# Designed miniproteins, single chains, continued (3), part 85

Each design is a single chain, and the fold is of that chain. pLDDT is the mean over its residues in the fold that is shown.

## One batch from the design tools (miniprotein)

Design m10936
Fold by ESMFold2-Fast:
Structure m10936 (fold): chain A 83 residues (1-83)
Amino acid sequence: SREKTIELIRKVIKKRYPDASDAEIEEKVKRILDIIKKLGLPDNLSEKQIEQLLVSIEVADKLRKIGDEIDAELAKKRQELAE
């Protein structure tokens, strides 16, 4: 059921992010549900499949952050090297 899936997603997120606030957990739950819907995944995913989705999101977020930090550093170096 959808409710059982939501509770399982919440459980996995709490396990992965024990220091996260309830608001942060609910935001992550909504993001996982949105991805499941967009990718046409079944609503009865296992705990392991939910963990794999969460790890994939974490990797994507880290790559995005690294990209943004590289872009910022390049912009800064370009400014410093301006004649």
Scores: mean pLDDT 80

Design m10937
Fold by ESMFold2-Fast:
Structure m10937 (fold): chain A 62 residues (1-62)
Amino acid sequence: DRAALAAEAAADLPPEVAAIAVGLYSEDPQTARAAEARFRALSREGAEAVLAAGRKANDQLA
């Protein structure tokens, strides 16, 4: 469950950034598209945090 792994990886992030990270890994296309739009609106720091959470979630799949 990629969304669950993303949620765990994003636990230390601000709630708005964590929601975007979880949304990007959602199996629901509408949720993923909405998260992508929000990701594009993030500051560089917020975008970096979302990408770091994604990398951590991928590491947990190993």
Scores: mean pLDDT 70

Design m10938
Fold by ESMFold2-Fast:
Structure m10938 (fold): chain A 70 residues (1-70)
Amino acid sequence: MAEELIKEGEKALKEGKYDEAIEYYSEAAKIGDAKQKSRAYLLRSKALLEQGKIKEAFGDLGRAVAAAAE
């Protein structure tokens, strides 16, 4: 479920495993509802910022806003 994927992503992010976190959030964004997709994109943007991928992180912020609009 998307909620479980988000939790696994948060665990990976806490452990500094940014690539794993991004993968979990990417899967959550594919299968989640609007609210879960918004959260997944927001959290993926955080992981991307930690990797210095500023352009990709801003893309995900835009996706999070779009998903939050239902």
Scores: mean pLDDT 84

Design m10939
Fold by ESMFold2-Fast:
Structure m10939 (fold): chain A 97 residues (1-97)
Amino acid sequence: SLRDQLRAQIQAAVAYAEALIQELRDLLAQLRAQGADSATIERVERYLREAEEVLQGLRALLARLDDIEPRDAQRQLVLLESRLTTVYMGLFVLKKS
């Protein structure tokens, strides 16, 4: 069913968000150890907060999946995945700097 496909996709997105959060935490620890400037540290902290908010949103969507219209769940998932992509791209740029 569409609901079962969405459940699998949300679970995959949760795993991806958890991995991204760990990478951001590792980067933040590395930057602090290296004495990186405050602006760079604040940028990573903002990406970490955004990724944590998206993870909360994904978990909330998963918990409500049986009670929500599947098309509405799909729209919410697309928006949450888009936010994670933005965080990933920001992390990628920071790692190259």
Scores: mean pLDDT 90

Design m10940
Fold by ESMFold2-Fast:
Structure m10940 (fold): chain A 77 residues (1-77)
Amino acid sequence: MTKEELDEFYKKLYEVLRYLVIQGHPLAEKALEELDKIRQEYREGKLTVEEAYSRLQEIYDRLLAEHPEVKELLEKV
C-alpha cells in the first residue's frame, strides 16, 4: 500500500462525506470528523500508511452498512 493510494482513498471518502453532510445524513458529519482525525494522526507520524488506510476502510465499511448508496457515490468521485 502506497501513500498515493492512501491520499486517493482519503480524497474520495472526504468528497462523499462532504456531500452526505450537505444532504443532512446524521452519521456523515461524525464520520467526516473521524476522517480528519485519521489524516492528522498520519501527518503527525502516529499512524503508518497501512494503519491509516485500515482506519479509513473501517469508516467506509460502517457507512456502507448503514448507507449502501455510499458505494455508488465513491465510484462517481
Scores: mean pLDDT 79

Design m10941
Fold by ESMFold2-Fast:
Structure m10941 (fold): chain A 79 residues (1-79)
Amino acid sequence: SLIDEIKAKLKEAGIEKIAFASFSEDTLSVIGTNMKTASIPTPGLTIDELIEGLKDLLADNATVLEAEKGKEPKVKLKG
């Protein structure tokens, strides 16, 4: 399924800290094993572009959450 493919690609990119991923309408949401949520709107993006965006968001979570929690990511996507 699309969700399984996305999870597999994130693991291939070195992001193995994914507990859950879901796709709803025009938004892809993921939850890391640290219970941090990242979401990315999908209109105008390919699956590879979605993976790149999620990698960046989850990398920020990996470093930022050493000092804080619950911060919403700021994401501006070219639509």
Scores: mean pLDDT 58

Design m10942
Fold by ESMFold2-Fast:
Structure m10942 (fold): chain A 71 residues (1-71)
Amino acid sequence: SSIKAVSLSFRGLALDVEGDYEGAAESFRRAAEIEEKAGKPSSSIYRNLSRMLERLGREEEARKYRELAEK
């Protein structure tokens, strides 16, 4: 649901501030999956997920979500 995706996005932002990039990436990934299933993927969620993946050194995954954020 949209409310679940929004909640996960806020959790991702909080974890990012705490320096928990792995937890933040997981929260944003789950939010992105909900939005994708709803047919309304969010560029901001993809951008935030890509940024977390870059911090984790997961560049191939980061590039995938960066490209999705540009659409």
Scores: mean pLDDT 85

Design m10943
Fold by ESMFold2-Fast:
Structure m10943 (fold): chain A 117 residues (1-117)
Amino acid sequence: MLAEELLEAVRRGDRERAIELARRMTPGEAMRLAALLVERGTPEEELETLRELAREAGNVHVAAAVDLAARAIRAGGRIRLVPTEEEGERLAEEFRARARAEGRPFDENVVLVDEPL
């Protein structure tokens, strides 16, 4: 998977390989990268490195995927896809109630999208 190869190149310090892989990623591969970054709870320093690499590669889809992953990680590692804005509002309210009950911060800027990832 291109996403796994990109992260391996970044961790090895192989910036040239990482830029080449990022440049070739399709929107679908970039969304797989976002999901992988969220699953791993990727630290902010690594996310910042990935933003810089996406800029150097000129791949707007990779840049968007990193930003999406950063928002999801700050919100506690969750992104929910909803078919309607009303369902999104209900889920946001449930997440706020859960965060208050557990004494955890809730990021209201979590991205809710109507399209499948």
Scores: mean pLDDT 69

Design m10944
Fold by ESMFold2-Fast:
Structure m10944 (fold): chain A 107 residues (1-107)
Amino acid sequence: MADVEEGVRRAADAIARTVEEQAKSAGYTLPDEARELVREAGRHVAEGATAYWLEKDYPRAADHFRRAAELFEKAAEVAQKAGNPKASEILRRMAEGFRRLADELAA
């Protein structure tokens, strides 16, 4: 259990870092609130992937991906209010992708 939790945490951190680097490469820095939401969304993505690949629990994977989509959408709103429309665009596309994936797995 502890090894799986550590793996999920590392995967979540990697996802959050990738999103931050993408925004930075586009000339934008995410606000702290958006960064925290992205990190939490990354945890749900990692847990969803674990449920999908390791446990073959598709309903649980769908729930995690849906929660990740909600968090990415909230992060997009925070980024937009902070005056970072490009970061908001990236985060909204991530939210839409995970929502569609969740819908497919819940079918």
Scores: mean pLDDT 80

Design m10945
Fold by ESMFold2-Fast:
Order: C-alpha cells, then structure tokens, then sequence
Structure m10945 (fold): chain A 78 residues (1-78)
C-alpha cells in the first residue's frame, strides 16, 4: 500500500520525499489502526514542515493530504 500511495502522490506532482513521508504515515495508521483524525493531525504536521522547509508548495501539501486520507479510508474498508 505505501508504495502505491507514494506512486499516486508522485503522479499528482508531489515531490518524492514528501510522497514517501505521507505514504509511510498512511501505512503506520493502518498497522496500528489509528482513527482518521489522528492520521490527519500527523499528516498536517509533516506536510506543514515540508512547506516551511520549502520542499513542497501549499497546493502540493493539500493534494498529498487529500490523496493520503482517501487511500487510508479505502484500505480500512478492506
């Protein structure tokens, strides 16, 4: 799943390092059965850090959040 999420994020224009971080967060959420709100909070923090570091735009961070949370919901429904 993490590899698939990472590939989708890259295809959407998200930088590889940002895509990998988001995909890893999704995988962790699934492994430990986090509520979506917890994953969202972690993703917002991680993506905000990348934007602050100049490694992603705000638009890329928003897209990454949307794609990652959608993938998480789909995977949790098995």
Amino acid sequence: LAEEVERELIAAGVPREVARAAASAVQAGLDWDWPESRLRALLERILGEFVAAGKATEEQARLALEIALRAYREARER
Scores: mean pLDDT 86

Design m10946
Fold by ESMFold2-Fast:
Structure m10946 (fold): chain A 60 residues (1-60)
Amino acid sequence: SFELAKKLAELAVERYPDLTDEQIDRLVDSLAQAFGLTDEEKEELRAYIRKKVEELRAKK
């Protein structure tokens, strides 16, 4: 499910808060492949991950 993909992405970002754009794209592609996400869901997930990376970096 898309919600599970978002949850797994959050866990990955917490483990690797300094993700590059390339690493984010790779993570999104892997989750999209695993959960059968649409291109629109992939873009939403990527934006969500980018925002979470920024939030986690700001907390430091």
Scores: mean pLDDT 78

Design m10947
Fold by ESMFold2-Fast:
Structure m10947 (fold): chain A 85 residues (1-85)
Amino acid sequence: SMMAEELKRRSEEVLETIDLLTYEPDKVAALPLEEQERMRNVFLGALEELGLLDTYLNGSDEERIQALEELRKEYEEALRKALEA
């Protein structure tokens, strides 16, 4: 299904972006500014899609951590479903 392929690609992009920003910040900092901006937009857009953007920007440190965990969990589940389609 074309929709399943698109869902797979979007889910993989979001999860890769989370991993790079979380575990490889020095590698991200070495990328061109246009790539850094693209990654930031993917990340913030994913938070907005799940209604987590306000919590991430204005919440406490604990609330931000929970929002990031929920973001990862939701896109891991979306990827799993896309791979089963």
Scores: mean pLDDT 83

Design m10948
Fold by ESMFold2-Fast:
Structure m10948 (fold): chain A 77 residues (1-77)
Amino acid sequence: MEETDELLEEVQREINEVLRNHDLDPAKLEAIIEKLDEVRRRLEEIYRETGDYRVGFLVIAVGAEKLLMERLKEKAA
């Protein structure tokens, strides 16, 4: 949980930095997408073990952020 929280904070910081600086480098977007996928997988495992619906909703939220980053990367190509 604590390690997953730190990874979430890191990814959100990177997303905010990219958006604020208008730094839409495809390589940075790809790295963010990979980190979001990793966070989602960890949260899915936690949800399967705990049944905590708050974690379940967070899985959905992270999945949506990944989709948005993927669309942004596609348009940048």
Scores: mean pLDDT 77

Design m10949
Fold by ESMFold2-Fast:
Structure m10949 (fold): chain A 89 residues (1-89)
Amino acid sequence: SRKELEELLKGVEKGDQEALDKLLQVIRDKMNELTAQGKTREAVLLGFRAMAEAVEIELALKRGDQQAYQAAVERLRQTVDEILSALES
């Protein structure tokens, strides 16, 4: 649900690695749901974008770059919103 995704994003914003892992599992489930709806192009494009943003989050965390970390989390939040919009259309 949107509420579950919002709570997971809050955990990621606080540096919770388990919240990031759980968020990526939920995103994978949502990509499978988009594919089941025949939205394979959207699933592929949004899935790759989410994975790129997750890599940015991990790299920023390893560098201790708090500004880059928060920017990457905000980009992932926007990707999550687009995933939810695609599921509703």
Scores: mean pLDDT 86

Design m10950
Fold by ESMFold2-Fast:
Structure m10950 (fold): chain A 112 residues (1-112)
Amino acid sequence: MSGDERLAQFRRLLHEEDPSYTPLLVQVEAFGVEGVVKGYENAIKQHGLEKVKEQFVRDLELEARALERIGWDDEARRFRDLAEQARRAKTKEEFLDVVRRAAELARELLAR
């Protein structure tokens, strides 16, 4: 299966598990890495750091499971490592650094 076919399968798997979820790579396509970071900063202002962080961790774990199902095990591990770093983030600045790194990883997936 080509990279484009794997990305299409990845998007489909995420939609099948949670149709309300917007994948990180779709956010990066629409807004860029900086736009995604600003989106999460605004979400923190509206909902608080802990609520946004808990949701982001669940979202990255969802994406990691979908990546494993398409055979992208290294990328899945990288997203799980970022989920763990997000879970341990104690400040807004630490959390937004993890968001940036996750968005950069999603941008790398788009280039495949």
Scores: mean pLDDT 84

Design m10951
Fold by ESMFold2-Fast:
Structure m10951 (fold): chain A 94 residues (1-94)
Amino acid sequence: GSLTPPRELSFEELKKYAEEHGYKLILEDVKGRPGDTIAAILYAHEKGEKEIKVNEKLEAEVDFSKVPNDVLFRGLLLDKLGYTPLDALEMLGL
């Protein structure tokens, strides 16, 4: 059977996967937080945005005043349960 994808991701691996699904992953020196990347992906999808910005640790900057609480909670919960940004892209049916 096929192996489950690894929980740890490189920037290049996530970038390639995002591009295969029509998103652009941009490496930028953003003030990210652990666990916010999945929330950023979910929110970008909801807004129809095609660009996702992450730092070297694959952490995205999230503006909590603009992200709906349900989207933010869902992203943080998925991260806490051990899902990766790759899993989030797959869950969106891309």
Scores: mean pLDDT 71

Design m10952
Fold by ESMFold2-Fast:
Structure m10952 (fold): chain A 68 residues (1-68)
Amino acid sequence: SLKEELAELLKKAGFSDESIEALLKNANRATLGALKKEVEKMKEEGKISPELAEKILKLIDELLESLR
C-alpha cells in the first residue's frame, strides 16, 4: 500500500517508528502537507538525499490524491 511504502521511506529518512505510526494514523491533507514541507526542508538542509526526498514527496502526492 502507499502508506506502507511511505512508512518504509520515512524510516530510511530517520523518522522513528512511533512518529511514523502517529503520522499515518492521523493522515489527512493538513498532516500530509506539513510532512511534505518538513521533507522539503530536510532536503534543503542536506539531512536526507535529494533522491530519497523526491521518492517521499511523490508518495505523499499519491496519498493526497487517494484522499481526494
Scores: mean pLDDT 82

Design m10953
Fold by ESMFold2-Fast:
Formats: structure tokens, C-alpha cells, sequence
Structure m10953 (fold): chain A 96 residues (1-96)
């Protein structure tokens, strides 16, 4: 549906914004943690508004991509844990 297409586009745009925040060398660990948590919360709210298997899968795939990217760059374990917790939260919301 057009609503699903718009939701997927909004999710991808929000992900690009997250990557920009995480690429900012002046950002603190707490700001990076908050940015990831904000993206997870946004994804959950979007999924509740537009219940879609494709939206849920895309949200999880983007977070998995982010985890791999951050691992490759030697990011702190705390950031990786927030991403893992976020994936689980999205899976739980989708399976309800």
C-alpha cells in the first residue's frame, strides 16, 4: 500500500539521519546511545501505526547492518548491546 511505501521511506530516511549522528566525531557515547534508542523507539511506533511484515523485517535488517558497521569500526560493546536489545524489542512487538 502507499502507506507502507511511505513508512518504509520514512524509516530509511530516519536511519540515514542516525548514521549522520553516529558519524559526528563530537558526539558523546551517551548521545550515540540515545540516538540508537530513539531510532528503535521510532521504528516500534511506526510499526504499531503501520503493521507490516516488510516494515518489521526492514527495521531489523537496518539494525543488523548498523551492528555490523559499528563492530567493523571498533565501537564500544555498550552500543552493540543497545542495538541487540532494540532488535529483540521490535521482534516482540511484531510477534504480539
Amino acid sequence: SSEEELALQELKERYEQLLQILSDSSATLEERKQAIQDFVEFSIELLKKVPSEELAKTSIELLQELKELLQSRGAPQELLQIIEDGIKKIEEVYEE
Scores: mean pLDDT 87

Design m10954
Fold by ESMFold2-Fast:
Structure m10954 (fold): chain A 63 residues (1-63)
Amino acid sequence: MLPEDADEFILRAARFLETTRAPEELKERLREAIESGDRKKILEVEIEVGVYELERAVRRVMG
């Protein structure tokens, strides 16, 4: 596999970490995943952060 895919994936995850409003606990988990270089772990934590962002948005709309 090309390292290009892994590099872009890590860069995207780092950008997501910078822009997310998730709590520090989730941010630290994402940071650790990025530092490990494990694509599967990065994806799993990214999904968890995404779920948090969606739930936060839904809560705002529903009151």
Scores: mean pLDDT 73

Design m10955
Fold by ESMFold2-Fast:
Structure m10955 (fold): chain A 86 residues (1-86)
Amino acid sequence: MEEKELEEELAKILGEEVEKVLRYIRAKKAGVEAEEVPSIEEIEKAIEAVEKAIKLLKELGADQEEIDLLEKLKEEFKKLLEELKK
């Protein structure tokens, strides 16, 4: 599966807060103004959802590639949260 496709499927499973934050980060990296800016609370909920998913996948013996992708996503969300908490 392509990395983008897997990332989108994982975001859908994790909930709307994860999808919203991911969409915002993607828009920011592309140098375009995002239509919808996530709140601090939404970013914190997205981080919590990703952390719970990582724990669950580790317990289920999921592929390391999927776990690494979620860890990367968590780090990007935390960086955004630190930027917005200024």
Scores: mean pLDDT 75

Design m10956
Fold by ESMFold2-Fast:
Structure m10956 (fold): chain A 100 residues (1-100)
Amino acid sequence: MEAEREKLAEAARRAEEIARLVAEGRLEEARRLAEEVLERYNTAVVAAGLAGAILRAAPRPTPEQRELLRELLERAMEIAGLSEEERERAFAELERWLAE
């Protein structure tokens, strides 16, 4: 349990780094680092945490930032075992929130 908390703390630090890269427009570097983190910590919590960090750093994301965010959320939902219907509902809610 402590080892898992240490891994999640490391993933959280990486999430902040990824969010900074996204805010700077360095999307290829952000995508590479996100894939590295997810290969090491393949959990829904980590994927959702990466998406959340990006949204905090870029609350009005560009189309390119939105695409990366969508990919991370898709991966989080797939790891969590959500159905296609549940994933579509979650994205509809996210798009409604982003449109406000």
Scores: mean pLDDT 73

Design m10957
Fold by ESMFold2-Fast:
Structure m10957 (fold): chain A 60 residues (1-60)
Amino acid sequence: GLAAGAAFLSRVGGVSREAALRAVELYAQGRHEEAARLVSEHTGVSLEAARRALEVALQL
């Protein structure tokens, strides 16, 4: 679920719990670019890496 995905991003990606939860919610709503940008801005990873992390998070 979204909580499990947010926990994954927070633990593995270095995103805060609040940012991780917002990012997975945005991605689940189809707002993929906004979600990837949020993760990228908080972690310094590329938008491509952020998008891949979000895809993995939503499978949890």
Scores: mean pLDDT 77

Design m10958
Fold by ESMFold2-Fast:
Structure m10958 (fold): chain A 111 residues (1-111)
Amino acid sequence: MAKAEEIKKETVEKLAELLKMAGLSEKKAEEIAKEVVEKAYNEDYSEARAIIYKTLVDELGVDKEVADEIAAGVLKGATAAKYAEKGNFAEAEKYKKEADAHFEKARKLLE
């Protein structure tokens, strides 16, 4: 459980930074990031994706390509946390690296 919570927290922090770069206030970025990551972790992927696209594309006017990369990063981060919860740390590390790659690509697109 502790390692899964750490991966969730790290995914929230990375998502919140990207949402701040896209134009959200720190408080709103943290609130949305926590909701999105928790929904993805609970396998409510459709709702997590809908919040990401509504916030980034519809409300902030961010390119769909950025939203696609952020959505992929969140889903991979949530998957990593689920593998860590099951004690499969090798798969957790693999998905965490994939999540980080998607977040880095999104960050470069926002610069």
Scores: mean pLDDT 87

Design m10959
Fold by ESMFold2-Fast:
Structure m10959 (fold): chain A 65 residues (1-65)
Amino acid sequence: RKPSDPAKLEDVEPAARTFGELYGLDEARIEELVRRAREYVRENPDVTREEFDAFIIEEARRLAA
């Protein structure tokens, strides 16, 4: 899919787990990232996949401390 396509709720958990694992997050922090990412997409239904990926990478980095 194109980076400009809308982010879907079904894409949230796989992306959050992928980026969480890449940044070395434990299961509890990955679950937190999933919750945060779902909230973000629900509050921002117009968010693109590119914008969503940027958000989730930044949140994963924050959770990694």
Scores: mean pLDDT 77

Design m10960
Fold by ESMFold2-Fast:
Structure m10960 (fold): chain A 66 residues (1-66)
Amino acid sequence: SDAERAEEAAKKVAERGAKLTEEKLGLPAEATASAVDDERVRIEGKVGDVSYTSEVSRESAEENAK
């Protein structure tokens, strides 16, 4: 589905962002993504003890995963 493709793309972007954050801050970082609906994907991440959440569109996630 479109949501599944967006979720996979967002996971790829989230993983790269977490890696960059670890390099910049020297703290453990991780991020995951899950489909909210057919158009939106939720990215949930953690840096040290700080958690964050962001929502991206399917098209944005696919573009950023290229």
Scores: mean pLDDT 72

Design m10961
Fold by ESMFold2-Fast:
Structure m10961 (fold): chain A 62 residues (1-62)
Amino acid sequence: DRLALTRAAIERARAAGDEATAAAGEAVLQSDKTGRPIRVPLPAAEALAALLRLGALVEELA
């Protein structure tokens, strides 16, 4: 379940003090819940980096 993996990735990011990656994960969960586009509350470069780290964590946990 990709959403369960995303939640696990958020918790791991927060435990590591990586709030940017946690914010990206929350944006993914909100997008799924609302059907709206993913909006990370970070500058574009930081948002992209956070989404890439989130994706790597999800793959590691799968």
Scores: mean pLDDT 82

Design m10962
Fold by ESMFold2-Fast:
Structure m10962 (fold): chain A 96 residues (1-96)
Amino acid sequence: SLDENLAAFLANPSMENLDKVLAGIEELLRQGRFDEAFSALTQLAEKVLPLEDKELMQKLLNFIRFNPVLVSTEYVETNFPKLVLLLHQIEFQLKA
């Protein structure tokens, strides 16, 4: 389940565990369950940012950039401003 995969990633951050969480989030987005998807993405971004792991940062950022629902929706900026801020901070660190 997404909850089990998210808990596993938060306990042991890895590319494999991140892939499992992102697959679950993609399914939530397909179902229109946006609040649950963006809540999970916020938790991922909060965990990934302080790790300074460029592979995890790039993978998370790529998921956001190449998902048109996440990139194009004013809904995320209005209801999940913390996620938007965290993603900008990740993008800034990757450019440094």
Scores: mean pLDDT 82

Design m10963
Fold by ESMFold2-Fast:
Structure m10963 (fold): chain A 101 residues (1-101)
Amino acid sequence: SVEEKVRKLAEEIVRLILEGKPREEIEKKIKEMLSLADPETVARALVEVLKEEFGLSEEEQEEIFKRLLEALKEAKETGDPRPAAEELERIVIGALLKHAL
């Protein structure tokens, strides 16, 4: 399903960030996700992956969803994934510092 493909891409993106891979690879995957699904679906998939990886609270999930949705909507409208990649990197690093050992 489209949802399964989007979920797999979300898992790959989070892994790329955690492995310190180039932003260009993250940007490419964001563009691919946005070609398959709307920004809300993409944002939900990313939040679900981050919840499983870091154990986010409900409040953190809601705040991260809002931040991702805004950045992903901008990326879709402009065709520029860079702001969404930057925001996602900040979210992942912030979660890593707060929740990972």
Scores: mean pLDDT 87

Design m10964
Fold by ESMFold2-Fast:
Parts: C-alpha cells; sequence; structure tokens
Structure m10964 (fold): chain A 88 residues (1-88)
C-alpha cells in the first residue's frame, strides 16, 4: 500500500540521517552506534543476508584494528571478509 511504502521510505531516511550524525562524531560510543545503524540500514534497504554478514565482519575488523587487536587476528578476519566478498 502507499502508506506502507511511505513508512518504509521514511524509515530509510531516518536511518540515513542518523548515520550522517554519527559519522560527524568521533567517540567510541558514536562508532559503536554507527556500526549497529549500518547493519540496520542495510537490512532495511533489503541487502541479502550474505552481504549483511560481510558488512558486520568488516565493521568489526575496523574497530578491532582501532583497539589494537593482534595483527594475526586482523589478517585472519581480512581473509575471511575477502573470501565472503569473492562469493557474492
Amino acid sequence: SAAREREEQERLRELSERWQELVANNTPEAREERRELALELGREAGLPEEELELLRRALEAIELRREGAPEEELERRGEEIRERWERL
């Protein structure tokens, strides 16, 4: 229905605006909320589960690098992300 379509479009706009606000902030809390919002935005936009999982793993790897995770852990996660990307 037109009402449902408008509600879906409004939800995507609200999520996109929230993303822009969070991108402007460089706090640990804003980065965590940004990761959660990216996944919600992707899901709302209809991204396939495989693409959502790839996005989740990529966002986790970025944050782990900022937190100083071991290089071996980051390399392993990067390889898993690459393999998933190649299967899309």
Scores: mean pLDDT 76

Design m10965
Fold by ESMFold2-Fast:
Structure m10965 (fold): chain A 72 residues (1-72)
Amino acid sequence: MLFDDDTLLSDIVDELSKKYGVPRSQIYVQARNGTPVPVSDLDLSKGMRDIGREISGNGPWPNPDDLFFSIK
């Protein structure tokens, strides 16, 4: 799935949930070299740039290609 900095986390989660037939509780997001975070612990109304900043730590996050989604 393609997304940009302005794509809402809710839109990505809804697309993955429909495509794979899984509930939101099974969807996780991870920064490169980070720990997977359940999307249910995040603000789904935020854009991917803001989500990337939150899960990658204290710095600005330079590239959305460094975010990964996984299904448990």
Scores: mean pLDDT 72

Design m10966
Fold by ESMFold2-Fast:
Structure m10966 (fold): chain A 80 residues (1-80)
Amino acid sequence: MSREEQIQLTELGQRVLERHSDELAAWRASLPVLADLSLRDFLLLMLGLSLLSEESRATLSPGLQAAVDRVEALIEEEES
């Protein structure tokens, strides 16, 4: 990912955190292993996981994959 893409993703991530905090909290609560993370750390982890190869992402639990996919969709919603 380019520096421009990383900057844009960070700005969109902050916007998602501000506007979709309740939804992010619900997703975090659905993943007990991640329940102790702050909402910001949860979002940043999901964004980091979205940058993994398809092969690496396929090794994630189905619940974690769904959370990553939803965070990507929220980023696209805020980008639009």
Scores: mean pLDDT 76

Design m10967
Fold by ESMFold2-Fast:
Structure m10967 (fold): chain A 95 residues (1-95)
Amino acid sequence: MDEELKKELEELLKKIESIEDPLEALDLGVKGAAEIGLKYPKNPVALELEITVTMEWLRVAVAKAVGASEEEIEKVAKEAVEGIKKAIREAIEKL
């Protein structure tokens, strides 16, 4: 198992869980997953996580693009952050 990748995923999860603002948590999650993807470009777990996090980010980007209300954007961002946290936990379990 890749213990270094697992440690980085556990640290990313803790950082995301410490942020109350869903848009700030989303930004951290996207940046963290991208940095992990760049560091572990051939690891299938890291690649799967990067894809999942990108899809969650796209949901928020689409809501903004179609002119959704601030309340709807915040709701989608909260759901996206929960999806990202779940994806990180599943990635840790696969390692």
Scores: mean pLDDT 85

Design m10968
Fold by ESMFold2-Fast:
Structure m10968 (fold): chain A 76 residues (1-76)
Amino acid sequence: DAAEEQARLREAGEKLLEALAAGDREAAVEAARRVVEAAERLARYQAEKSGDPEVAERLKELLRREGEALLAAARA
């Protein structure tokens, strides 16, 4: 359900913050990738529940852009 997907995203985000605080770029990139994966799962769940294919497409595009930005930031 949405709560489980949100919990997974929160856990992934916490791991990313931990890696960034430690200055571990490799761990930060891996954690950022897991944040992107968790966000995509949550968006897919919400899109399916909406029943609107246009909403699903818009959410996928938004997450692709945000995921690329997050990975770029983690690599910096």
Scores: mean pLDDT 76

Design m10969
Fold by ESMFold2-Fast:
Structure m10969 (fold): chain A 62 residues (1-62)
Amino acid sequence: MPQEDIDALIHVARNSADPRSRAAAALALGRTGSERAREVLRELAEHDPSPEVREAARRALA
């Protein structure tokens, strides 16, 4: 996967005001198989304020 695509997904997952958009980006990051994506997913699973986003990140890591 191009680095640019992964960086764009990371940006949405960390910075989108809409938790549905962050959850969708987390699931997309899980499909990339990237080491950087997995680090971001661990951060979201533990620290995102939305339970929906934390659940999506945990599912993406499974």
Scores: mean pLDDT 81

Design m10970
Fold by ESMFold2-Fast:
Structure m10970 (fold): chain A 62 residues (1-62)
Amino acid sequence: PTVQSKTFNSKEEAIAYMATLPYPVLVSTDKDPTGVRLNNLAEAKAFIDTLSFPVTLYYAVI
């Protein structure tokens, strides 16, 4: 699938956007290129809680 990118300035902005995605998704950041699979919004929120902002997410719907 095509990898998309989006920069977020806050945790709230990132969570709001991630709530609109069809899961599962693969995601990595500009700070850590290791991709992680997120199966639902709850997993996405847990992942976002580990990040410092601003952050660029690279993601692909799978």
Scores: mean pLDDT 82

